# Designs tried in a protein design run: designed miniproteins, single chains, continued (2). Part 105

Each design is a single chain, and the fold is of that chain. pLDDT is the mean over its residues in the fold that is shown.

## One batch from the design tools (miniprotein)

Design m7633
Fold by ESMFold2-Fast:
Structure m7633 (fold): chain A 64 residues (1-64)
Amino acid sequence: MLDESIAADAERDIAAIEEMIAEATDPEVRAQLERYLALAREDPSTAPAALLAAAALMALEREA
């Protein structure tokens, strides 16, 4: 059983990744974000790491 605060944090992180997918204009970036989203959904404990990876990828996309 996951702690309620961990589950709530994971839901917020997942929502942030979904928003990033909607903002992504590069299909390759979007595909990688979808992979991070899937990972976070399968294991909510990975959601913070997935969000950090997604944010880094979006920062690189913004520089392009």
Scores: mean pLDDT 77

Design m7634
Fold by ESMFold2-Fast:
Structure m7634 (fold): chain A 113 residues (1-113)
Amino acid sequence: SKKDKAIEEIYKLSLETLKKLKELIEKLYKEGKSFDEIYEEALKFVEEEAPKLIEKIKKIKEENPEVTDEEVQNAINRAKNEVLSTIKDPKVKEVFELASGALTAEISQELEK
């Protein structure tokens, strides 16, 4: 359905952003950065990328008013869980979980406005 295509697009956009977050965290970890340094850079990434992702999601919702906020959150959580499942290092996984949690919280807050 048109609604299902809109939800799938939100999932794909979220997946792209979350994959980039994973790649950033893994790169910094391999460079020998501390947990705190990696987390600070991950949060900066969220600050830069969250507004862009939010704008795209809002546009999809405006074009598809039948898509609920719960369905948006479910699509984002599906993408987050998929990326989490690919992370092998426990410390990389911990930073990713915290930073992706901040991203999902910011999206939720902005969609309520």
Scores: mean pLDDT 89

Design m7635
Fold by ESMFold2-Fast:
Structure m7635 (fold): chain A 105 residues (1-105)
Amino acid sequence: SKEEEVAEIARKYGFSEEHARAIGRLAVKYDAPLKLVELILKLYRDHVDEGAIVFKVAAKAIYIKKENKDISLELVLTSPKPSYIEEARKALEELGFPGEPGRWK
């Protein structure tokens, strides 16, 4: 299943079994393409000590911020559900990553 494929990718990047399973469930919930999930997990691994990544919105948006340099990576959604874009923006705001009006696609 897609959930198990995502969990296998997460385990490859060093996530615990519990976290890998949770990541898999989130990817299914937000209809995240496998390539997008792998990109997000790679960015998390490479930048976890340099900034924050909001994975609960994996299929919608990611925002990473390095301690000494801002790196904004905004991924346009492939989901047919526009309501998930609003949910993703609110989730990012709740975690301290406010979006400008019209910034999130």
Scores: mean pLDDT 53

Design m7636
Fold by ESMFold2-Fast:
Structure m7636 (fold): chain A 89 residues (1-89)
Amino acid sequence: GRESQILKKELIDIPPLAPGESITVSGKAPRPPAPGERLIAVVLLLDDDGTVLSSAKADANEKGEFTVTVTNTGPKPATSVLVVVVRLR
């Protein structure tokens, strides 16, 4: 929505992750969540054409730390991961 803000975007090349396989991504937001806000880490698995195969999300903790496990539910191997940290109010 219009109160959402992207705080971080990171594209990471990975060894091919086959359909049905999972990867765990851990990281830290640029800052901790402020009172009354949530920081959400969204992890997207992309194929070699940049098409989104699957996604998962998790809330960051009070220090801005997150861990997200995502399974490739698509028909193709994933070759990169896009990590997006979003602020919600």
Scores: mean pLDDT 85

Design m7637
Fold by ESMFold2-Fast:
Structure m7637 (fold): chain A 93 residues (1-93)
Amino acid sequence: MYELTEEQKEVVEYAAFNLHVISGLVPEEPEIQEEGIKLAKERKDEATLLAIEVVRLAIEKGLLSQELLNEISSLKVNNDIESLKKLLEELKK
């Protein structure tokens, strides 16, 4: 494999972190979640910030399912900001 630049490596690590946040696998590690949110803000990644918020709200309400997780992941990777916003509003009800 070609050696990744520091910026490319950060993107890969950030994507891996987001899989953990989106899957709810690290609810006991707030420091990891906080670092991912910080990186999303620095990158102006609105889709990732929305996906994190949707997952957090779904976990808090006990509504997180594999189907919802797959939907959030799909919307985030496709940068579908409007659908993520709609999903967030649906969960707030």
Scores: mean pLDDT 62

Design m7638
Fold by ESMFold2-Fast:
Structure m7638 (fold): chain A 90 residues (1-90)
Amino acid sequence: SAALLEKIKEDIEKMEKELLKSLDREEAREAVREAAKKAKENPEEFLEKAAKELGLSEEEIKALSDEEKRNLVLLGFMHEVAERLKKLLE
């Protein structure tokens, strides 16, 4: 629903803001912004990826509550941030 997508966007923006407070390097800050942009543009892809990594079937993904969907998108976003930061640091 449109309401769910707006809440997901808000969740991502809140986490992005919090992460940016902890990062001084512009390269790291840009990596977080790019990850957030990608997650906001394609939240369903992040949901599907996180759910699949947890071993959920397509039917189980359809049965997820709005809160569970929001949490899985946020988990996918955090994983993307971690991968991008790892590549920059080491």
Scores: mean pLDDT 86

Design m7639
Fold by ESMFold2-Fast:
Structure m7639 (fold): chain A 62 residues (1-62)
Amino acid sequence: MSGVEAVLELNKLVNEGKFEEARELLEKNKEKIGEVISESTGVSKEEAIKAAEDQIEEAEKE
């Protein structure tokens, strides 16, 4: 799976309320997802991964 494909799939899983699958996808593809988000946003790869993790956690709290 490409980094872009992983980011799109992650967003789809979060929107569908599949938070466990979203976390597993992020963990398995963290390097590629972090690279794509880092390149798009200008934050570090580590910060990008943390932001994605935080987004899943906040969505789940609803």
Scores: mean pLDDT 80

Design m7640
Fold by ESMFold2-Fast:
Structure m7640 (fold): chain A 68 residues (1-68)
Amino acid sequence: SAEDDAILADNYLNMADFLLKNYDKLPIEIQKNGIKNLEKLAAQETDPAVRAELKSKIEEMKKKLNEK
């Protein structure tokens, strides 16, 4: 339903925001799994604005991971 989709989208964006803000403090396995899980969510997301926001945060996480 639209209400369930909105709740899921809000949870995904909040999760991505939390991971990005705390990314450098997370164990490497959590960093890698975070990217993998968010990529799966972005691939399944039908709202283009939510998908774009998720992809943007994923790319920033990838940059941080590669700067080790």
Scores: mean pLDDT 77

Design m7641
Fold by ESMFold2-Fast:
Structure m7641 (fold): chain A 93 residues (1-93)
Amino acid sequence: SYVDQGQQLFDQGNYQQAIDVLSLSPDDPESRRLRGSSYFRLGNYQDAIRDFSLVPDDRLSQIGAGLSYARLGNNDLARSWFQRAGLNPPSFV
């Protein structure tokens, strides 16, 4: 599957190729989560947030969104996503 191919590419550190393959499996929640993680690894935090927000009940996606917002300086949104994930965020994020 495209998710399996994307996971293999992600594990190899080939994040752009993972994004390209995962973009072929639209509306798959696992594909969105893994593509969001790939964008995060490349520093594309806005694209990461877009994908993570499409799987809002997945804990890893909630953490990924929180981290991405923190990297963009949106500390209030970062805190909200970390709280949704059941984490107590530091006061500086």
Scores: mean pLDDT 86

Design m7642
Fold by ESMFold2-Fast:
Structure m7642 (fold): chain A 55 residues (1-55)
Amino acid sequence: MLSTEELIERVLAILDRMSREAAAQLLAEWEAHRDELSPQQQAVLDAARAHYEAR
């Protein structure tokens, strides 16, 4: 398994290559399961959302 930092970087790279609509769809799916996510996965989701909103 990747470190939290590596996971964040990889997810951000994938989202950057996707359309805004596709990125929003993936983030929405993860938000639907937020309570099931580990703290590390929540950190990745939060970082991805922050990056997406900056665009």
Scores: mean pLDDT 75

Design m7643
Fold by ESMFold2-Fast:
Structure m7643 (fold): chain A 86 residues (1-86)
Amino acid sequence: AAPPLSDAEIEAQFAAYRARAAATRERALALEATLEELEAALAELPGLLEEVRANTTPVEQRVAEEVAEELRALLEEKKEKLKAKE
């Protein structure tokens, strides 16, 4: 197995995830958010969640999964609204 991260590195990793999630949510809510930006944000979520799963505790993983689910729902809603131009 790969060497484990230190507690400080795990905490920093989870803090980074939360910051990225917050930034993604703000972009999804922005008036200037385009379909391409929303699709890019959706594509990033699995990778961010996998990073958290590898480097955090089960409690933090559960919180990250809940946040990722909420963000995915929000991004998909915004995509559908942009596509509903017709």
Scores: mean pLDDT 67

Design m7644
Fold by ESMFold2-Fast:
Structure m7644 (fold): chain A 81 residues (1-81)
Amino acid sequence: ALSDEEKEEMKELLKKFYERLYGKLPEEVAKKIENLTEEQLIEFRLEMAKRGISEAEVRGERPLSPEQEEFLKKKLEELLG
């Protein structure tokens, strides 16, 4: 289970990732991210781990491969659709 701090850190990670991909974070998207369940956040984190992707890479502190970025983009779009 995620702590409240870990849930907030993951939500901030997803907001920053969206802003990096699209150049902005609309309020409606930010609200969707805030409303993600613990189970959805855990699932996203597990998918990152399965592909060797760290939070630093999602934040842009280290480069993602094009394949890793495309995969995470699709997963984020699935969570927000």
Scores: mean pLDDT 83

Design m7645
Fold by ESMFold2-Fast:
Structure m7645 (fold): chain A 56 residues (1-56)
Amino acid sequence: EREPVLTPEQYQRMADAIPAAIERIEAWKESQGEGLSEEERRSMERLQERYRELAE
């Protein structure tokens, strides 16, 4: 299946950027007096896996 919006190279960059994005979001939420929820973490991890598949 083709997705004309992004290239495989862009999906790879997005997958590589997700750990850093999670770290930034976690730090931002801590500054707000909140924590990153388990559901949010799992959602981000699933998104990373999906981008890795699309980057093939």
Scores: mean pLDDT 75

Design m7646
Fold by ESMFold2-Fast:
Structure m7646 (fold): chain A 93 residues (1-93)
Amino acid sequence: SVIDKIIEIFEEIRKKVEEVLKDELLVKQLQSIIDGLRNAKQTLPEEEVLEIARKTLRVVREMVLALAREKNNPELEKFVEEKFEEMEKLLEE
């Protein structure tokens, strides 16, 4: 499903942040968001979960990009931009 693909991409971003930035607080925040989406998928209609995903996606993108820029990490910045564009396309479907 679209939601499962979005969750998978968030997990990829979390792993990349963990590997490259080693920022445990951001990793925990990303994991909390992933867990929240998984829980919402079990309890809410799909349309509501997709709306939560759209809102969450904007906030998470800004958080990760801000930290990547602060740490001067263009590899992570590019990775995040590409992954968020992929998720935005999935959510427009």
Scores: mean pLDDT 81

Design m7647
Fold by ESMFold2-Fast:
Structure m7647 (fold): chain A 62 residues (1-62)
Amino acid sequence: DLEEKLEELKKNLPESTQKRIDETLNKPDFSEETKQHILDIYDKIKEIKEEGEKKKKEKEEK
């Protein structure tokens, strides 16, 4: 569910991004714009995670 994905996302996110998510979620207004921002962050995290995993494995395989 969205909440579970957000928790996993926070663990893998930089501190600056985590603060932005926390600030957004602390507000009572949970608009479509807010959800869109969270999804955009999710996509960026996937890219960063995949790039990081690839670089790490490449070094370990040597």
Scores: mean pLDDT 65

Design m7648
Fold by ESMFold2-Fast:
Structure m7648 (fold): chain A 78 residues (1-78)
Amino acid sequence: SREEILKGFLVIAAGGMAYLAERIAERTKDPEIEKKAKELEKVTKQMKEAYDAGEPFEKIEELFLKANKIELEIQKLV
């Protein structure tokens, strides 16, 4: 369905955020950035699990907003 496609886009977008966070952590070697990158990875894994479990769009969106908040926190540390 279109809703499943939209949920998939949010999971992919969050995965991209986690990838960028890992790259920033690798380049800066900052322990606080590494900690936030690991938190972001955990949230993206929770999103993938929720997606695979067929959770509603609102649940996927809630987890996406959590991922986005962590990404913004990483941006403040750079």
Scores: mean pLDDT 87

Design m7649
Fold by ESMFold2-Fast:
Structure m7649 (fold): chain A 85 residues (1-85)
Amino acid sequence: MEDEERRRRLEQELLEKLQRELERKANRTPAQIEIEKIMNDVVSQKNRKLLNEIIATLIRGIGENKSDKEILEEIKKLVEDYKKS
């Protein structure tokens, strides 16, 4: 229970942090809007494993200065891979 609560809290905090970082860029691109939509769907589904992978992809992509389009492609791949399993 403790590990699950701690993990959920970290996931939510990281998600908020990443959303703030994305919003700091003045104009949202269509790719950024799609990422937001995908994340909202995953959060609604309570899919913690997929949510963690998306958060990790966002952190890595932002840290490595990947384009919003590259980040979106990686997130879409994660969602499709999950759907195929």
Scores: mean pLDDT 72

Design m7650
Fold by ESMFold2-Fast:
Structure m7650 (fold): chain A 64 residues (1-64)
Amino acid sequence: MSDEELTERLVEMLLSLVEDMRRRGASDAQIREVVDAAMAWARSQGVPEAVLDRARARVYEAIA
C-alpha cells in the first residue's frame, strides 16, 4: 500500500468517526481528543509520520 493510499484510507475512517460523533452530539473538543487517540494508536502500529500529518490536517479541517 502506498503512503497516498494509506492516507486516504486513514482519512476516510477518521472522517466516518467524526461524522458519527457529531451525529451523537459530541463537542469539537471531544472529537479532537478521540481523533488524537486514534492517531497515537496508528503511530504505534507503524504508520509513517508523513501519513499521520497529512491525515491529521485533513481531519482537523473537517472538525473546523
Scores: mean pLDDT 82

Design m7651
Fold by ESMFold2-Fast:
Structure m7651 (fold): chain A 118 residues (1-118)
Amino acid sequence: MDKIKELAQKTIQNAEQAIKAAQAAKEAMASDPAAVRTAQDAISTAQSVKQTAENLLNDPSSREESREQLLLQRSQLGAQRIQAQQLADETGSKVLRDLAAQLDNLILSISQLVSALS
């Protein structure tokens, strides 16, 4: 398997896990507006990452555009991870801690994919 294809597939998988964790956090923390907002932002960004990685698998000519999109998305996920971790520490919420961990996994896979696209 092409290394880029392997890393893109891993990034799609990690994005799906992040979306699942964020949906669980949004549901469990429905009474906390900050947690709901953080989870919704994470869902939106992870869905965008999944789309970028899927586009990269379907069109290798999109590498430069996909790299730039992934760098922006990685920055957004970094802010969302920090917020999820802070809220987890303040509330003791396991679902927010799980969300922060899944966002870390997604950020790592994006970093590996971006490196391969350089």
Scores: mean pLDDT 90

Design m7652
Fold by ESMFold2-Fast:
Structure m7652 (fold): chain A 68 residues (1-68)
Amino acid sequence: SMEEFEQFALRRLHEVMEAAEAANRPDILAATVAEVRAILEEAKRTGDYEAAKARLEELARRALAQIA
């Protein structure tokens, strides 16, 4: 559901936020927030929250890898 997706998104975004803060990479946080918003907009348009969760997981993994 959208609510489940939003909860999942907030949790993953917090993980990226903490890592970006520790690494002094506000650019990665800003980019991640923008992409999360785009994923949410696409999910609302298509109704496919499973695909949105998969995209968000990949986005978070990529962001954390860029920080490391």
Scores: mean pLDDT 83

Design m7653
Fold by ESMFold2-Fast:
Structure m7653 (fold): chain A 70 residues (1-70)
Amino acid sequence: SARNVELGEALLAQAENVSNEELKKALTEVGNLLQQGKVEQAIKKAKEYLEKATDETTIDGLKGLLEELS
């Protein structure tokens, strides 16, 4: 859907401003999958990164993203 493509584009733009390499990788991979229409793979990837996340900002951001994708 257009919404998922727009969300993917927003995540890729956000990744350019992130200094944390793990969060940057998470946003880049999820964003690319959303732009390709691979929503199920994007959800799986976001969940994998969420399970590895240790900072509250990243955890809250990825939880919000997963809620938006469901």
Scores: mean pLDDT 79

Design m7654
Fold by ESMFold2-Fast:
Structure m7654 (fold): chain A 86 residues (1-86)
Amino acid sequence: ADALVARVEAAAREAAALAEELAPRVGPEAAAEEAARLAQPVVDEALAELDALEAAGAPREEVDAARQRILEAAGALQRRLAELIA
């Protein structure tokens, strides 16, 4: 579960850096869309892997904690991208 959280956090940082790099060249809205396209599949895959771990008998408390941290990382990225557009 911690590995999935770390993967999402790394993807969110990479997406934020991509948006900052692209914004001067393509505009902030297009840069934010490209960053979201990079990060969203990683978030979706991590959540699917958590569901598979739960089905395999992983403790619900660990799965719920990891899911919350993944959603927090995704929400933080969404806020940064919204600030870029504003």
Scores: mean pLDDT 84

Design m7655
Fold by ESMFold2-Fast:
Structure m7655 (fold): chain A 72 residues (1-72)
Amino acid sequence: SAELEAALQALSTGSLEALREALASPDPEVRIWAALSARGSTDPGVRELLREALARETDPRVRAQLERALAA
């Protein structure tokens, strides 16, 4: 989708703003790719965004990726 392609392009910049927006996307595929892009990050800002996203996430596929990102 155009939204997924735009989100992937924005996530490639590594910005916290792009990550925050992607994690809040109505498209679960965008949220999955946001979690994947942040996997293994030791940045406190990134980890906080992942924790906040996990707290509100109801999609089991997205939750699994957020949990993996935080465990890395």
Scores: mean pLDDT 82

Design m7656
Fold by ESMFold2-Fast:
Structure m7656 (fold): chain A 98 residues (1-98)
Amino acid sequence: MEEEIRKEKEELLRLGVSEEHAEELERLLREGYEVKKKYEEGEIEREEAQEKLKELMERIYEILGRAAAELGRAEEFLAEVEASASPAQVAAFKRGIA
């Protein structure tokens, strides 16, 4: 998990995403893993875990929108997000690219 998060950050930086946005994505991904771990260990209920993960995913999509804009690929990534993500995640991504 920690290794996977580091590799993801390194890949984003290699693609030209700013260190600021790559670090924010790393932080949000780490929070997501902690929520999943707490749920799997019985520390939080399913509904609480789902709500926290939903909030984190919306924040992740907003930062992904900013990263896509930095790469000059906002339209390409927006089309993919609209095809696969929830309406709330699409709205978050659009906030990022604005």
Scores: mean pLDDT 79

Design m7657
Fold by ESMFold2-Fast:
Parts: sequence; C-alpha cells; structure tokens
Structure m7657 (fold): chain A 116 residues (1-116)
Amino acid sequence: MSEKEKEILKLMKEVLEELKSHPDAFYFYDPVDLEFNPNALKVVPNPVSLSEIEEKVKSGEIKTVEEFKEELEKMFENYLKRAPKGSYLYEATLRLKEKAEELLKELEKKVKELEE
C-alpha cells in the first residue's frame, strides 16, 4: 500500500468515526435497539451497517473514495426505501445522510490535497 493509499484509508476511517458519533448513528451501527422504535427496525431486516462498511475499509475491500461513497449511499438508500416516510427512522436516515455528504465533501478535498 502506498503512503497516499494509507492516508486515504485513514481519512475514510475518520469519516466513519464522525458518523458513529452522530446521535442518529445507532440505527446504522446496531439496528437491534428496540427501545426507540421496534416496528421501524423490523422494516429494515439485516441492513448493511456502518460496522460492515468499517470492516470493508479495514480489510482493503474499499480502497477508493468513490467505492466508499457508493457503500454509504447503498446503506442510506436501503433504509429510505424500507422506512415509512415521516417515521423517526426515515428522518434519522435523512439527517445522517446529510452529515455523511458534508464529511464526504471534506474527504474529497483532503484527497485532492494529497494529489498536489
């Protein structure tokens, strides 16, 4: 792995840590928390989680920013398709997606600096 690839991997891990710290992230990190909305969690069985995306980044299955963006977008799309519109889970998905889009823009900017 090149020094540039190592830095990109580090930056992707930082994005995942920021997403995991978000108040709405628990639905995506561990979807089995029944205290908040058991019916909404049943609508999204076996979702791709932030933990699974983190493992793919650590294993080297995700190596590029574009692959990382695609995996996050697939996760959000899966939740938005299955969660009822206007539900807490749907709104939580939109908020976390907005935060992810912000963090991904910063990631792309930092990666461009590595190419200079």
Scores: mean pLDDT 73

Design m7658
Fold by ESMFold2-Fast:
Structure m7658 (fold): chain A 67 residues (1-67)
Amino acid sequence: SLSDEELDRINEIVAKGYRELAKILPREEAQLEAVKIAKDAMDKGLTPEEVEELVRKRIEEARKRAA
């Protein structure tokens, strides 16, 4: 199970990811992507490092979709 420290780190990573996505996508789409990342992190028990990689991939996908 995730510790409180790991949950805090994940929340910071997701919030940072949302801010980057919000520069690329419309607000509604950025919010939906952030929710999906948070859901995947919780459902799969991802580590902070795995969530950081997931955020990186989602930002890359968003950039390709927005082009």
Scores: mean pLDDT 84

Design m7659
Fold by ESMFold2-Fast:
Structure m7659 (fold): chain A 99 residues (1-99)
Amino acid sequence: NPLEILELQIEYYEKLINAKDKEEVKKIHEEYLAKLRELGVPDETLEGLEKTMKKLIESKSIEEIREMAKMMLEFLKEQLERVKERQSELEERIRKRLE
């Protein structure tokens, strides 16, 4: 479900913005990967995401990670609004055809 994945990504980046240190970032990421696995995301994709985050934690400061999380969160919230608007438009079209 693309909407569930998008909402999970938003929750993930909101948690990253509030992370106190890199150990908390790692824990947040591990919980995120576990939830993606529950949603049926393939193991190859999960391994790619784990490698990406490990490199990010090793190469970036906590402040840089938080700043990237803020930018991603703004982008994802805009995507969620567009998805909700399209869903509302579809529901309105269905309603107009039925009544």
Scores: mean pLDDT 81

Design m7660
Fold by ESMFold2-Fast:
Structure m7660 (fold): chain A 57 residues (1-57)
Amino acid sequence: SALSDEEKAELLERAERLRAGQDGGEAPSSLSEELWKEIREGLADILRGLVKRLEAR
């Protein structure tokens, strides 16, 4: 595998924190909270998908 188990766990943890809003903080004043949440959720999905693709071998 190109990624270690530790690296995979870190990426998945970051994706979950991003989805939960822990890493993103409050939405920027120029964005709606709903749009900011969609952006975070989309990025989290991309990260999870990337980990799955790298694991597919």
Scores: mean pLDDT 68

Design m7661
Fold by ESMFold2-Fast:
Structure m7661 (fold): chain A 98 residues (1-98)
Amino acid sequence: MEREEAERLARGLRALLAGEVRDEAEREDAEAARERLFSKQHAAFQEILANPDLSEEQLEAMAEEVLAHVERLFEWLRAHASPEGQAVVEETRARLEG
C-alpha cells in the first residue's frame, strides 16, 4: 500500500533531519529517502558534466526540474502519509527552503 511506502520515506526523512540512525531498518529508510530526494540533482550534475556548453537557460530549466521533483515528492507524501508523517514532510521542506 502507498501509505506504507510513504511512512517509510517519512521515517527516513525524520532520521536525516535528526542526523542520527537508531537501527539498520532506519538506516535503510534514510538511504532510500536521500536517494529519492536527491535523484534529480544527481541526474542534473551528470548532465552538466557530460555537456559543459549548456546555456544559462538550460541550466535554469534543470534547476526548475530539480525543484519540481522535490515538490512532487512532498505532495505525494502529504497525500499518503499519516499526520505524523506529514509533519516530518513540512519540517523537511522548511529546512530545505531556509
Scores: mean pLDDT 76

Design m7662
Fold by ESMFold2-Fast:
Structure m7662 (fold): chain A 67 residues (1-67)
Amino acid sequence: APAANPLTPLELRVLSLIIENGPLSNAELAKALGVSQSAVSKALRALEARGLLQRDPETGRYSLAAP
């Protein structure tokens, strides 16, 4: 199996919201989760680095991506 590191609670909630609601921006996730955009930005970068999310360059929204 590919190496899987445990996700933080915030990373899990971000991933869950995108799975349920489709592509979401940093601002939309921050409002939905009740956290700052900086906290969401860190979670999004971690998830993108793991290959779990990709960013739409036009809208800035993140969607599920598997390699």
Scores: mean pLDDT 77

Design m7663
Fold by ESMFold2-Fast:
Structure m7663 (fold): chain A 90 residues (1-90)
Amino acid sequence: TISLEDLEKRVSQRELAEEAGVSQSTISRVRRRKILPSRETFARLLELARELSRKYNVPLRLATLYLLGFALDPSLSVEEQYELYRERLS
């Protein structure tokens, strides 16, 4: 079992930014829930979270908490999660 701290040590913000195709500043702000990413960026970050979940054998909700600043319910659509995220930042 890998913790959030272990995941953070293994995957830097630089690597996340390069993989997602965004700046490190964008990753930092998204992780701290300071900005609403575009729908396209949000979708890329969800895809990256799925890859991290598979690679490190951690729950998807933990990977989304690490990348997006809150846990994602995999039963909800990407559109519903994006709307919820937007509402919480408003």
Scores: mean pLDDT 77

Design m7664
Fold by ESMFold2-Fast:
Structure m7664 (fold): chain A 80 residues (1-80)
Amino acid sequence: MLEEKLEELAKKLTEKHGKKSEEDFKKALDVIKWLVDQAKKAGIKEEDVIKKLEAGKTSELIDYIDAVLAEEGRALEAAA
């Protein structure tokens, strides 16, 4: 169920940028999966992340993740 929603969002993002190749779709899917993983680490439920993406509130979602990760930025840098 979750993966299907992520794939649908990846398809919409790929189409928004005028790309339709399998590779571009995979890249978009990886970015979305990364965003969901970061949001989960930040204490945001994956369901809420998906709802914001479906509602077209991608910028607000990115701002939320960025704000939380600013507090946990050292943990991300340590993992990279």
Scores: mean pLDDT 64

Design m7665
Fold by ESMFold2-Fast:
Structure m7665 (fold): chain A 107 residues (1-107)
Amino acid sequence: MLEEILKYLEEARELAKKLGNSILVSGIDQAIEAVKALLEGDRLSAEVHLGLARISLAVMKLIGEPKEIIEAMRLVIKGVEAALEGNYEEALKYIKKAIELLKKLLE
């Protein structure tokens, strides 16, 4: 369900905040707005916010963010892409993998 996907994205956002990574927080915020747009039935707004999340990932790669941060953001983007296609089980798998990567960085 989209509401469950949103809940896990909010968890990923809190982990990104604990890591002090403002660009990752910004990228996840765009992923959250994309899922919120899908909940409202606004596919166009969802695609715009997904595009902004992809720009955040491109910036992370350009500035040389740690590989684990880049992978976590890539997984979040794959989760939102799956949600846009109605593949909610795959979306949850990708986002949960991102959360596990972020949790390991805090240990």
Scores: mean pLDDT 90

Design m7666
Fold by ESMFold2-Fast:
Structure m7666 (fold): chain A 89 residues (1-89)
Amino acid sequence: AAEHRRRGAVYRRLAEELPTASGFERDVLTALAIIDETVAALGYEREGDQEKAARHRAHRDRIAKFDNAGDTEGLASVLREVAAEEEAE
């Protein structure tokens, strides 16, 4: 609960900041989001919660896809969607 609320709040903040961020700042912020989702997925996989692990892997892949494409608006949209999904937990 607390972890999901924290992650949601962070991703909403990142989505707000991305349109005005430099390329370097964008790369750092998205790398941190990808790392956070990867760590969460590994944690749930170790606990045997394959559904939550798969959800976090999907979030990671969605973020990475738009980051690799250089689509800042698409990336901001994905972060808002992921934040809403995390806050619903």
Scores: mean pLDDT 75

Design m7667
Fold by ESMFold2-Fast:
Parts: C-alpha cells; sequence; structure tokens
Structure m7667 (fold): chain A 75 residues (1-75)
C-alpha cells in the first residue's frame, strides 16, 4: 500500500495545475491507492467531496486532501 507521502505525491500528479482534485481525478487516485478493491461509486465519491470541499465548488485542494489522509490513514 502507498504511504501517506506517496499518496500525496500521486494526488498531486492527478490534480490540475491549480492543485485541485476534481471528482474524476479523486476517483482515479483512490483506485490507484486501493488496488484490487472494487471501484468507488459516484455516491461514495460525492459524499467524500461534500465532506472535504469547504467551498462547494466540486473540487478539493491538496491541503484538504492531506488533512483527510492524516485523519483516516494509519501512520
Amino acid sequence: MLSKEEAIELAREFAGEDGRLTKEQLKAFLQKVFPGKPPFSDEQIDRLLAFLDKDGDGTITLEEFEEALNKYMPK
């Protein structure tokens, strides 16, 4: 499994030039982090975005994503 640092670097590769992750980029990233798991549903991704997206613009910043990893991934 990817470490938190590796996950952040991978997320940065999927993020746009403005450092934000769209729903599609987040979905693709999660499939890379959890190989062999069934793909995340649109509902699951929408719920995650709603939780992380403070501004409601349908994207999350790399900072918000890193904070989420610190809460939900074991050290």
Scores: mean pLDDT 69

